Designed miniproteins, single chains. Designs and how they scored, part 12

Each design is a single chain, and the fold is of that chain. pLDDT is the mean over its residues in the fold that is shown.

## One batch from the design tools (miniprotein)

Design m419
Fold by ESMFold2-Fast:
Structure m419 (fold): chain A 99 residues (1-99)
Amino acid sequence: AREEALRLAEEALELAERLAEAGKGKIPDSVLEELLQTLRELREAIERGDLEEARRLNQKASRLVLEIYNMAADAGNEEAVELAKELGRLLGRLHRLLE
């Protein structure tokens, strides 16, 4: 499961980078940067086998994704909405692997 969890964390970071690009000028940079930093820390926690910290960071990332989704929907940014949905689903899959 660790190898699959790392793969999902890498996919989440790639999606978050695309989401940050799609959200430029419409979503606060501070929220997008916090998401990216949280996902980097999540990957590091998984790499070192700190499952408690990984679960906590995954929950934080999921909350940030929900906030970004709502901001993107309010702004009419369809690309950012779809990326946030995909990222949310991926973080949900990752959460199940970290249990």
Scores: mean pLDDT 87

Design m420
Fold by ESMFold2-Fast:
Structure m420 (fold): chain A 66 residues (1-66)
Amino acid sequence: GLIERIAAKDLGVPLSTLRRLLERVRRGEISVEEAARELVRLNPSLSFAEAKRALEGTLRGLEELG
């Protein structure tokens, strides 16, 4: 949805990549911290703190709208 699109643009990653990571967190395959690390590997311009905060904010936003 809209929240995912905004987050993907802010993080500088493809929407499909962000959705994959969010789904893996939701399935318990990885932690939010692990997903944040993966985002930093994909976009080294991100700090871990920025990636983690954006993931947590996106997850909260999706729960609020769902």
Scores: mean pLDDT 82

Design m421
Fold by ESMFold2-Fast:
Structure m421 (fold): chain A 61 residues (1-61)
Amino acid sequence: MDSLREQGLRQVIKGAQYYDQGKYSEAARKYEEAAELFRQAGDDDLAEGARRLAEEARGKA
């Protein structure tokens, strides 16, 4: 992955895979990693979206 945004997208994909498996705690962790990568990339909208996904996943754990 060449950019922080692409790295963040990879973590979102991993989070979605864990979420689909019912592994909500692992999904939340991957979404939190994605949010930090998007924040470092300066993409605040994607960072906030990933943070909300992490909150949703934690609520289901």
Scores: mean pLDDT 84

Design m422
Fold by ESMFold2-Fast:
Structure m422 (fold): chain A 74 residues (1-74)
Amino acid sequence: MSPIERAVHLLRSLGEKENIPEEELEKMIELVREALEKGWSREEFEKAAKERLSPRLANAVLMVMDLVESELAM
């Protein structure tokens, strides 16, 4: 599974558990996809997430990306 596919899977699972609206979930998915495709640094991704999303959703996407990166390091 690619990092993008893994991140999307985790975000959709989180959306089901936390009842995240589909519109907000798609924004989270688009942000993660853009970050991975453009090779954004952790700092660049964090800034973009905080700028585009609510604090709660920004923290959620950061947690998902940290988990995906941790899985890839193993």
Scores: mean pLDDT 80

Design m423
Fold by ESMFold2-Fast:
Structure m423 (fold): chain A 68 residues (1-68)
Amino acid sequence: NAVAYANLGNVLFNLRRYDEAVEAYTRAIELDPNFAKAYLGRASALDALGRDEEALKDYQRYIELTQK
C-alpha cells in the first residue's frame, strides 16, 4: 500500500540511500497521487541528491495538496 512504500522511503532516507528512497516514494505516489507526505519525502530525497528542479516540483505539489 502507499503508506508502506512511504515508510520504506523514510527508512531508506535515514540510511542515506536517497536514490532508493526516491523510488519508494514514487511508488507511494503512484498508488495514491494525493498522498501529500510522500511528495514531501521525495522532495527531501531529491534535494539531498542535488536534483533541485525535481525537488521544487514535489515541494510545490505538497503545498498544493495541503493548502485550503
Scores: mean pLDDT 90

Design m424
Fold by ESMFold2-Fast:
Structure m424 (fold): chain A 81 residues (1-81)
Amino acid sequence: MSERELEGEVLESLLLMAASIAYNMVKTGKESLEEAIEYLEKIAEKVIKKLEELGDEESVKRVEKIKEEAIEKIKEAAEKR
């Protein structure tokens, strides 16, 4: 595999980890919905920028999808009373 592909996988994993942290913080009431979404969006923006610099367009698309799915799950967690 290319060096570029490996770096893309690492950045994608970092976003998944950040999404898991944000979800659990909202679920436990440690962060507001707005703060958790802002945190995740900022990390996603940095990840996307790095992937764009690497020319990894496929990972950019996967990261955008992960971000959207994570935000939806975080919103669901916040709405559970």
Scores: mean pLDDT 77

Design m425
Fold by ESMFold2-Fast:
Structure m425 (fold): chain A 68 residues (1-68)
Amino acid sequence: SMLEELIEEKKEQVESLAEFLKKGQISAEQFEAAVKGLIEELRKAGVPEEEIEEFEKYGKELLEEAKK
């Protein structure tokens, strides 16, 4: 579905951001701001709250991994 494709696209964007964060090319604050923006795009597109919560959790997990 279109929403599934959108979630996959935003997930790939978060993974790319996490790679930049891990390499020190962006700050944790920049990463968090970008993820918040992606969450707002998903919410405006009508993605169910449960899927948004899973996406937010995934972003937080990637942030913690990048801090190591």
Scores: mean pLDDT 85

Design m426
Fold by ESMFold2-Fast:
Structure m426 (fold): chain A 60 residues (1-60)
Amino acid sequence: SEENLKKMLERMKEIKSRLDEEIARYRQQPETPETQLEIEVLEAFKAMIDALEKLIEKRK
């Protein structure tokens, strides 16, 4: 239903917001191979959530 799709999109937006906060935190830390890898991992998760959002929007 449209209401369920709306709730899923709200949840995805919330997850992305938290990922953005974590990425911002790592970007404020000294630039090391470890912090660069953490940022890359979080960016990959964000890309996955973006892809899922696109799939959900397509079904609306």
Scores: mean pLDDT 82

Design m427
Fold by ESMFold2-Fast:
Structure m427 (fold): chain A 65 residues (1-65)
Amino acid sequence: MLSDEELEKLALENYTLGLRYFDEGRYEEALKHFEISKEYAEKLNAEDLVKLSEEYIKKAKEKLG
């Protein structure tokens, strides 16, 4: 079982990677990392990070058509 600290680290690292790929126009890669970030944020019950990840998932999907 992952600790809350490990879940937070994984959620934030994947969110940051998602942002980098999004800024580079790599929307499929960005989407994957935002989805991973959301999964870890949900396990942590980090509502703000879940909402941020969902916002960027929506934006990445809109870019992909």
Scores: mean pLDDT 85

Design m428
Fold by ESMFold2-Fast:
Structure m428 (fold): chain A 93 residues (1-93)
Amino acid sequence: MARKKLREGVIYQLNGDLEKAREYFEEAVRLAEPGSLLRAEALAGLGDVLEQLGDYEKAAEAYEEAAREYEAAGRDALAELLRKKAEELREKA
């Protein structure tokens, strides 16, 4: 379920439908198991879409949550990159 919503979110984002992409990534986050790579990917996708929409505060929150999920899944380097991204966005917010 969650993976299908994640895939749909990516397709809408690539087609430039950022509002639909946001909705599908939000659904993927809700359906994905806490601590999973899938939830981390969904949160990172949500952060990227929110950044493109200009919602820097919510984008930073999504990237921070994605970082925690990646860290829980053993992806420490990705977690650090997303935390740095969130910090940069909070300076713009």
Scores: mean pLDDT 87

Design m429
Fold by ESMFold2-Fast:
Structure m429 (fold): chain A 120 residues (1-120)
Amino acid sequence: SEQDEAADRIVERLREAADKAIELMKTNPEEGAKLFVDAAREAAKEMVEAGLTPEQARRVLRAFHEASQRLVKAAREYAKKLGPEEQERILKIVRDAVAEASSLLTEGAAEAMRRYEEKK
């Protein structure tokens, strides 16, 4: 269905955004964080516009959780190679980005699920 295709695209984009954020961590962690948050914002919008079912919305949230865990793990491993000040900076950038992205996606998923329930 069109909703299944939308869910698949969203999941793929969230995974790609996490991978790009991980790649940028050594050179431009702030840009990587921005890309991850922007991907979550677009995913939230597309979940609502495509009319994802609760099952599809939960699938997107699971994929986001997995992508976020990979990003946080990569940040922790990279931070171990840095001095204390740079370690705190990198971990803060990633944690703040994951928190903002999580808020955007949970709000988008909740809205998609609410709209689905309104179809009686």
Scores: mean pLDDT 89

Design m430
Fold by ESMFold2-Fast:
Formats: structure tokens, C-alpha cells, sequence
Structure m430 (fold): chain A 95 residues (1-95)
């Protein structure tokens, strides 16, 4: 189902983000990698055939949860702001 595909995509990308945090010692490269992972996640979710309002709201909730997870691991305020701005833009695109 589209729901299960969205959940699998989010879980996979968040696992990749946790690996970046564990392995990347350069703060600038870590922040850039986390932002790129979020961009890839947003693009992948936007590519899903969201046919119902329930499916759209489910994906929006998953994006909000993913951003909360990523922001807890980001210390760069500029990257945090860019992720928040990308979240708002992606939500607008889904709705």
C-alpha cells in the first residue's frame, strides 16, 4: 500500500540519518548529509501516488515526525532553518 511504502521510506531514511550521525565526525559534512537525506525523502514521498486526503495527511504526519527526529540531531541553526523551510514547502506541495 502507499501507506506502507511511505512508512518504509521514512524508516529507511531515518536509519541512514542515524548512521550519518554515528559515522560522520565533520559537523559541516554531517549537516549537509542530513539535509540531503531529508531532500531525498521529501522528493520520494512527493513521487508517491497520493490519491486520498487520508493518504496526504498520513504522509504530512510522517514528514513532521521525520523533521522532529532530524532537528534533534542538528546543531547548525542555518541547516535547521533550511529543513524547516523545506518541510513547509513540501507540505504545501502535498496539500
Amino acid sequence: SVREEAEALVASRLAAADLVVATETDPARRSAALLELFRGLADALLSLPLETEEEREHVIRLLEEAVEHLLSRITDPAVAREIEELLERTIREIR
Scores: mean pLDDT 87

Design m431
Fold by ESMFold2-Fast:
Structure m431 (fold): chain A 57 residues (1-57)
Amino acid sequence: SDEEIQALAREAGRLAREGRFDEALALVREKLEPMDPVVGRVALAEIERARAEAEAA
């Protein structure tokens, strides 16, 4: 479970870096947040950071 939570958080971050923000957000809300709300919140922050970086480029 902990390993799965970590893998999902990393996948959401990867999707966000690819510019696939809607998919990353959906993954967090549907799969990650129900398992760990704290990690889900951290993943949301990562998605927002990736979006800001993409907009700056």
Scores: mean pLDDT 81

Design m432
Fold by ESMFold2-Fast:
Structure m432 (fold): chain A 66 residues (1-66)
Amino acid sequence: SEKEKEALKKRIEELLRQLEGETDPVAISRLAHEILELADKAGFSEEEKQEILERVDRAGARAVTR
C-alpha cells in the first residue's frame, strides 16, 4: 500500500542520516546494503533508486575519504 511505501521511505531516510555520520567501513557497508534492500522492497522506480544510490555513494565517499 502507499502507506507501507511511505513508511519504507521514512526508514530509508533514517538510515541515510545514520550513514552520513558513520566512519566505520563495516557499518557503512551494512547501512548501504540495508538501504538498497529497502528501496527494492518499497517498489521504487529506477529514477528513485538511482537518486538513493547517489545519496548512498555520496555519504560513503564522505565517510571514507575525510
Scores: mean pLDDT 75

Design m433
Fold by ESMFold2-Fast:
Structure m433 (fold): chain A 70 residues (1-70)
Amino acid sequence: SNEEAIKELEERIKKLIDELKKQGVTDLSTVQKAIQKIVNEHRKKHPDIDPALFTHAVNKINVAVQDELA
């Protein structure tokens, strides 16, 4: 379902950010590129899901990451 796919994406991104923080990676550009890679891979697995839902979730995460790293 759409809700499950969005939750899976959010969990994958959270784990990615946690892992990058453990490695000392706090550069916004590097973090955002890594997030974009996960988003692209997840969208390929769920082509039937409305792209706007992914965009909304990713934008919320990017704003939160930008606020934490700035």
Scores: mean pLDDT 77

Design m434
Fold by ESMFold2-Fast:
Formats: sequence, C-alpha cells, structure tokens
Structure m434 (fold): chain A 64 residues (1-64)
Amino acid sequence: MLEEIRKILEEGGVPEEEIEKVLELLKNRDAEGVERLLVRLYLQGKISVEQANKLGKLVREYFK
C-alpha cells in the first residue's frame, strides 16, 4: 500500500520531501491532511487525474 503510493508519486515527479509528507500523514491516520495534500498536488499539475484517482482508491483502502 505505502510502497505503491510512493511509486505513483515518484512517477509523477513529485519531490521526495512531498512524498515523505504524504506517507507521514498516512502513518498518522490523518485522512483530511492526505486528501488536502493530494488535491494540492493535482491542482499544481504534479499528478495527473488518472494518478489522482488511483491514489484516492489506495488511500481509501488504507483507511478501511
């Protein structure tokens, strides 16, 4: 789960610092923080709509 999320962000060219922040929010069970950061990355053009949808699915499964 976390490794797959990391790979998608790396393929999108997201900086390592931002990737680590996403993973930290996931480990801390901060669902709002993760959603807010992913929306920001999408709006900045750092991830595609396809990547955003895939990440959203993985995040929802992680918080099951």
Scores: mean pLDDT 80

Design m435
Fold by ESMFold2-Fast:
Structure m435 (fold): chain A 76 residues (1-76)
Amino acid sequence: SEKEKILKEAEELTKEAREYYEKAGVDNEEAKKLLEEIHELTLRLKELYKAGAPVEELRKVLREIKELVEKLKELA
């Protein structure tokens, strides 16, 4: 389903975020905060999915995750 594709994309983005964080350096406080925010948004996305939230609401959270991953990539 479309919702399942969004959830899978968010999980892949979270894995990429971990790699960017490791490249930025584990002592990089800004990178650590971005990774923590990405994890929190991914958990929220999973909760919205389980609650049967509309696709558009899931897409909004996915967009926020993508923006944070891009910021984290810039630090790597």
Scores: mean pLDDT 86

Design m436
Fold by ESMFold2-Fast:
Structure m436 (fold): chain A 56 residues (1-56)
Amino acid sequence: SKELAELYRQAGDVLMGWGRYRLAAGAYRNALKFDPEDEETRENLRKAEEKAAEQE
């Protein structure tokens, strides 16, 4: 389901833009369950996790 991977990736991107980094990380993890070879989403997940940790 590439369509589900794309939907979750887009949700993650929107959440990143809103500063909702923990939720963005969750969306990117779900995207990677449907497309585990997406290197760009893996990079964005790492960034989201780093920024979420900074907000704690």
Scores: mean pLDDT 87

Design m438
Fold by ESMFold2-Fast:
Structure m438 (fold): chain A 85 residues (1-85)
Amino acid sequence: SMDLEEAKKALEEIKEALEEAKKAFKEGNLEELEKALERAEKALEKIKEIAAKNPDNEEIKKILLESEIILGMIRIMLGVLKLIS
């Protein structure tokens, strides 16, 4: 479905934001890590809207779960960097 394709595209955007967050974390760059988190949060909101329209679609539910896990990882990296900066 078009919604599944849109959700997959948004998940790829979240995965790209995770790679940006990893680089920013390694470099100690709080501003770039915060930008990566904001990008991932915007993509997650799109996935949440798609999931709400497709409550019985198990593939979209899995994309939502994977997206939430990745957002959790980025938030942990940001929290750690704030503590050590």
Scores: mean pLDDT 91

Design m439
Fold by ESMFold2-Fast:
Structure m439 (fold): chain A 70 residues (1-70)
Amino acid sequence: MELIEKGKYEEAAEKHIELGEKYWKEGKYEEAAEHYEKAAKLYKENNIDPEKALEAEINAGLARIKVGLG
């Protein structure tokens, strides 16, 4: 049961990565940061792919820097 739910959280995280990339391409860095942060949270809280979690956190941070948040 939990393994199936974990797969759904992984799919949700991947969708947030896709949205983060989309908003990044559009120059909407605030939206991109929000989606990367949601993806990172899903990966971390469900112990899914630590590398993807780290990548999402890095991308969220970069997006926040682009917005001018220090």
Scores: mean pLDDT 80

Design m440
Fold by ESMFold2-Fast:
Structure m440 (fold): chain A 80 residues (1-80)
Amino acid sequence: SLAEEARRLIEEGVRKAHEGERAFEEGDYETAIELYEEAIRLFEEAVRKAREAGDEGLLIQAETGLREAREKLEEAKRAK
């Protein structure tokens, strides 16, 4: 279902954001940027799927992940 697809995309986005945070902590800002950009793409797709599913809870989770990943991306770009 669309809701199941949105949930999987959120879970994958969270994993990529986590990998990005690890790279950032290790000083690998280029890898962190790439991973946060991947997380952003996954959360954007999750937002689309959650909207189509009409699942407000998943939509809020996807939008929150998207906002946080965007903030982390800008932090990584400034650190580079």
Scores: mean pLDDT 91

Design m441
Fold by ESMFold2-Fast:
Formats: structure tokens, sequence, C-alpha cells
Structure m441 (fold): chain A 110 residues (1-110)
């Protein structure tokens, strides 16, 4: 049975800050199974919105969901090295800045 551990997070990135709480999950052997972070994201213009970021173990792989700026998403799409599972467009109603919530599958070690 997994044991949840709660963490507080404060993240500063180009164009926004994010504050929130997260939970890490471990298996009975102490291996990390996942992290889920619930965030309140504030743009440089003071517009706020709620986001969830996560890393989850899926067998021998990891599924990562994270918030990206529009420029970050453009750079990611040019490289195309990860399996894209989903993307959600988020537009700030005050600043009209665009962000993406991106879900990718990464190859894990066996």
Amino acid sequence: MEVPIDYGFSIKSAGFTADGTGTAEFDAEGNLQGVTVNLTVTSDDGVTFTETASIRREGDRYVVTRLMSEAGMEAFMRDARAELLGKEKIVSPKSNKTYYKVTTRLAGAP
C-alpha cells in the first residue's frame, strides 16, 4: 500500500510563479510511484489560475504532466523526442498570454 507524503511547493518560472501543495507516493519497497502537485499559478500581470502537475510511474515508464509557456511548447514541438499523450491550451484572460498543460510518456529504465 502506498504511503502519501505531503509537500509544499513554491516555483518561479519565466512569466509566472506557482505556489501549492504536492503529494508523493511510494510503494512498499520505497520506490517513488508518483508526485502530484496542485498549484495556484500567477502570471507576471497578477492573473491567477489553478493547475495540476504530475509525474506518474506506468510500468517501466513515466508519464509527466507539466505546464509550459507558449515558447516552451514551440521548442518541444520542434524536437519531438517524447511521446505526446495530450496538450491543453490555457489562455490568461487578462494578459492574453498562452500556456500549455502537456502530458508526455518518457522511456523508463527496466
Scores: mean pLDDT 64

Design m442
Fold by ESMFold2-Fast:
Formats: structure tokens, C-alpha cells, sequence
Structure m442 (fold): chain A 55 residues (1-55)
């Protein structure tokens, strides 16, 4: 799904970019993929959880 592709790309930035940069990239990719506001919210939560686990 487009949601999963965005998640995979954003997760690849963990350890290379700051949290703020990762979230900015998530927002940009989600807009390009045409994700809904609800899909963006779910992705943001998953990405923040992944960042916390990597910290």
C-alpha cells in the first residue's frame, strides 16, 4: 500500500536524521502519496514509536 511504502522510506532515515527532519520527510512523502489525514496520523505515531525504540 502507499502507506507502507512511505513508512519504509521514512524508517530508513532513523539514525541518519533528527526526529524533526524525519517527521518533515514523512509529511512530504505522505502529501506526494496522496494519503488521508487519518493515514498521516497513523504513520506519524508508528514513526515516533520506531524513533523511540532506536534511541
Amino acid sequence: SPEEKVLEEVLSLIGKKSEDEIIAHLTQLAREAGLSKEEVLRLTKKVLEAIDKAS
Scores: mean pLDDT 82

Design m443
Fold by ESMFold2-Fast:
Structure m443 (fold): chain A 64 residues (1-64)
Amino acid sequence: DTQQRIFDYSRRAGDLNGQSSFDDSLEHANLMRNGTSDDVYQAGVDTGSQYLRYSAQARRYVQR
């Protein structure tokens, strides 16, 4: 569905190596089982944004 595709797209967009962790896989499965559509989308965004957060952290130190 659309939300599943948004989740996968957001995750892949944030994954520089195209690699997924075991924890991410379990979280995804649990969200599909028990989560709402909004939870699934948010998890995708959060997963993808982990690289952005890491980059922001590095940028902060560069600008220090």
Scores: mean pLDDT 50

Design m444
Fold by ESMFold2-Fast:
Structure m444 (fold): chain A 84 residues (1-84)
Amino acid sequence: SEAEKLRAEADKLYAEAKKLFEEATEAFRKGDLEKGLKLAEEAAKKAQKAIDLYSKVDPEKARKLGLELVAMSAEMGRVMAAAE
């Protein structure tokens, strides 16, 4: 179904976003602010697209992943601040 295709696309995008957030966090830990910010921007765009797709087919999952995104962003911000 179209809903299953949207869910599969959302799953793939969110997995890619999580990997990019991990890479951004590592870049910040190493003091590479420019690389970290670029990776974080790409991650946020993919995560938002995934959440938007989930909102159409699985609103509860969209809400849960939205909260997870806030938590990941906060953790990344802490690592960036600590790297000074």
Scores: mean pLDDT 86

Design m445
Fold by ESMFold2-Fast:
Structure m445 (fold): chain A 96 residues (1-96)
Amino acid sequence: ATLSESGGGTYAAGSTLTLTSTSSTSGFTAYLWYRQAPGSSELTRVGAAPASQPTVTLADLRPEDTAVYYSAAYRDGDDGAAPRAWGPGVQVTVVA
């Protein structure tokens, strides 16, 4: 499956980020969003959305929210550590 992600770009501190993932393949039930900070190899979960409304919103952005954000697609009963598909990632830059 191929995931298409939106929400990347440059944002002012205090603004709202909206992240959306869409799959080319049907049957996914949830999308989880992860943040990878600059220079980090670790992914931190930032939100989850059902496939029927696959949008995660982060309000009151701060410069420390600057990261690459990745979506992961899941089906019912899937292990959270083993997603069916990963998105390519969107770069988010937050300026003070």
Scores: mean pLDDT 82

Design m446
Fold by ESMFold2-Fast:
Structure m446 (fold): chain A 72 residues (1-72)
Amino acid sequence: SRLAQANAGAEELVALWEKHGDEMFASLTPEQRQQLIAHLRGLLAKLRELGASPELLARLEAQIERLEAALA
């Protein structure tokens, strides 16, 4: 189903950020970091609309908050 495909993709993306986020984020400019955060916030909103699991949403939110803290 569409939801199952979206959840699988989001799970893979979150897992990638949990494993490699520090090195990936360090390679970005401040402008690219801001754009990435905006895109991830958009993804979070879409997954919430699709009814993604609360655990997956919480994991994605935690990564976004971590990235936002690095900009402050």
Scores: mean pLDDT 77

Design m447
Fold by ESMFold2-Fast:
Structure m447 (fold): chain A 120 residues (1-120)
Amino acid sequence: MMERRRVIEEARELKKTFEALRERYLKEGDEKAAYAAEAVLHIAEAMEYLAKETPEAIEKAVEELERAIRYAEKAGAPEEALAKLREALEYAKEGNYKEAIAKIRQALAAAKDMIGPLPP
């Protein structure tokens, strides 16, 4: 499925980018930026699980989205981004993979000034 492949590729690029950024921010002592990077890493994990479209993967996606929300709150993410992550969590709990992923993309876009340019 082309959409599933795109979501997995987006998630892998986010992990690659934000693992490097998290390491850098931790070394620089920028705890807020490190929390933002950690939130994106948990978002990327949730995206990979949602792309599997199975009940077992939903449980893991929900756990990762809950972690993402906690780190985003610690990072001082915009309220719009937090609201979209909470909407993604509710859609994930319902097994609505497509809407959960759409809300994740909206959350990342709302946080773009904090997290930098999104991967293509």
Scores: mean pLDDT 84

Design m448
Fold by ESMFold2-Fast:
Structure m448 (fold): chain A 57 residues (1-57)
Amino acid sequence: SDEELQALAREAGRLARAGRFDEALALVRTKIEPLDPVVGRVAEAEIRRAREEALAA
């Protein structure tokens, strides 16, 4: 459902902001991508970018 997808997207974002990138990526791949592959792909790209930026700092 859209509500479930939004809740999962918020949780993935929360994990990424907390620096828990591997958990955020796992959530996107296992829970978000099967519900919406487009949203999942965008979220994964955003989390990977945030992780690269954090490692470069």
Scores: mean pLDDT 84

Design m449
Fold by ESMFold2-Fast:
Structure m449 (fold): chain A 60 residues (1-60)
Amino acid sequence: SEEEKKKILKLIGEILRLIGDILDIKRDKSLSEEEKEAKIKELEEKIKKLKEELKKLEEK
């Protein structure tokens, strides 16, 4: 359905934005390695949850 398609596209968009944020953090020379590691770990956990949600929608 169009509603399911919209949900899938929204989840993909959120995952891509978070991946972009991780890449920006990795390139940020103003952040310490400890700050980068902590921020990246938090974003990776969010991506994992979104990927699990996306997989459940695609397995129908």
Scores: mean pLDDT 83

Design m450
Fold by ESMFold2-Fast:
Structure m450 (fold): chain A 75 residues (1-75)
Amino acid sequence: MLVPTVSPEEMLKLLKEMIEKLKEQWPSLSEEEKQQLLEALRRLKELYRKLAEETGNPKYEEMAKLLEETIKELE
């Protein structure tokens, strides 16, 4: 069974770190890799939006908004 081992607060911190690393690497990625990552980010955004709706935890809404803004910046 997959047990959540991190809090929503820690998840948000990890997501911010991941996004910073992604932005640093973005210019070095192929167009195929960029498209695959954009699709992954869109799926992750929808997942966090769903978690925000189901749990009512505002940290998941922050994660979804951060991903939406990141996708718009990278497109």
Scores: mean pLDDT 80

Design m451
Fold by ESMFold2-Fast:
Structure m451 (fold): chain A 71 residues (1-71)
Amino acid sequence: VKELEEEIKKIEERIKELEKEIAELEKKLKEAEEAGDEEKVAELRKKLLEKETELGLLLIELGVLKRILEK
């Protein structure tokens, strides 16, 4: 059980890192949109999608692990 709690903690830490990265990318995206830099907007949107996808997968994994602990 303690090993599962440690895995959950690691996933939660990675989720927090991704949330910070996503927030930074969103800020950069807004700046690029305001500047009219279409190439940078496209690049930032692609990076944001990749990070959001990773976050979504980690949230699903976290939910499964927490459900196992609560059974």
Scores: mean pLDDT 83

Design m452
Fold by ESMFold2-Fast:
Structure m452 (fold): chain A 57 residues (1-57)
Amino acid sequence: LAAEAARRAAVDALSPQTREVLELAEAGLSQREIAERLGVSVATVRRRLARARAALA
């Protein structure tokens, strides 16, 4: 419960674009599928996921 609250706060602190990529990845989409869904490159998805992971560490 405390871990979930901390995770939620970290996610809420991310930019909307970074949060959206994280939510799609948690839903089980691959980086390629997220890139196609959002109309961005796979490199952009990887960069946003790296930022989200850094914020959650």
Scores: mean pLDDT 74

Design m453
Fold by ESMFold2-Fast:
Structure m453 (fold): chain A 85 residues (1-85)
Amino acid sequence: SPEVLAKVAELLREVLELLRKGASDEEIAKALEEMFERIGELVKEHPEDRPVIEELLRLGQEELAAGKSLEETLEAMIKWLEEKR
């Protein structure tokens, strides 16, 4: 649903904002853990959005595997979600 995808995009933006503010590696790691936990909850509540969220996470994994930074990866994921609305 557009509302669920908007919530996922917001969670990604929260981590991106912390990175841009120069948050510590510890703060970033915690924010990532909380983000994945919240995304997992959204998938459980809205199983119809699972295929889109799995595709998003696959994109993120591919970007990181290609050697892109976490910041670049989050930016790409957010852009992809906005194009899928």
Scores: mean pLDDT 85

Design m454
Fold by ESMFold2-Fast:
Structure m454 (fold): chain A 69 residues (1-69)
Amino acid sequence: SMEEEAKIKEAEELLAKGDEAFAAGRLEEAERLYREAAELLKEVLGENHPATIEPEVQLGLLRILRALS
């Protein structure tokens, strides 16, 4: 649906903002943005879709990085 397409676009924008925050060293902001994007993608595409899995993996890696800092 158009609403589902809009949510996917919102998730893509959140991922882009998350990547910018990560590049700037704003790790807490990056984690929040990736989490929000993953939740939107999970709602629309399901948790087993590749587009949903990728941000979840990035979140896991980011959490490890923050724990080592």
Scores: mean pLDDT 83

Design m455
Fold by ESMFold2-Fast:
Structure m455 (fold): chain A 72 residues (1-72)
Amino acid sequence: SATEQRIEEARQAAEEVAAALRAAGNDEKSDELRRETERLIEEARKAYEAGDIAAAMEHLIRLGELIQRARR
């Protein structure tokens, strides 16, 4: 489904940013982003499995905000 695909794309985008932070020597920010990503992906997947697409999308929007903040 489109939602399942977006969950996987968000996980990959977050991992790329986390890897870049670690390569730059920012292990603490990398670890924080990975922890928050796993939490938000878990919540999005739970919402998706329950049929609550709106809730799943809210969690993915929040993850997108965290990724953008981590890039700054």
Scores: mean pLDDT 84

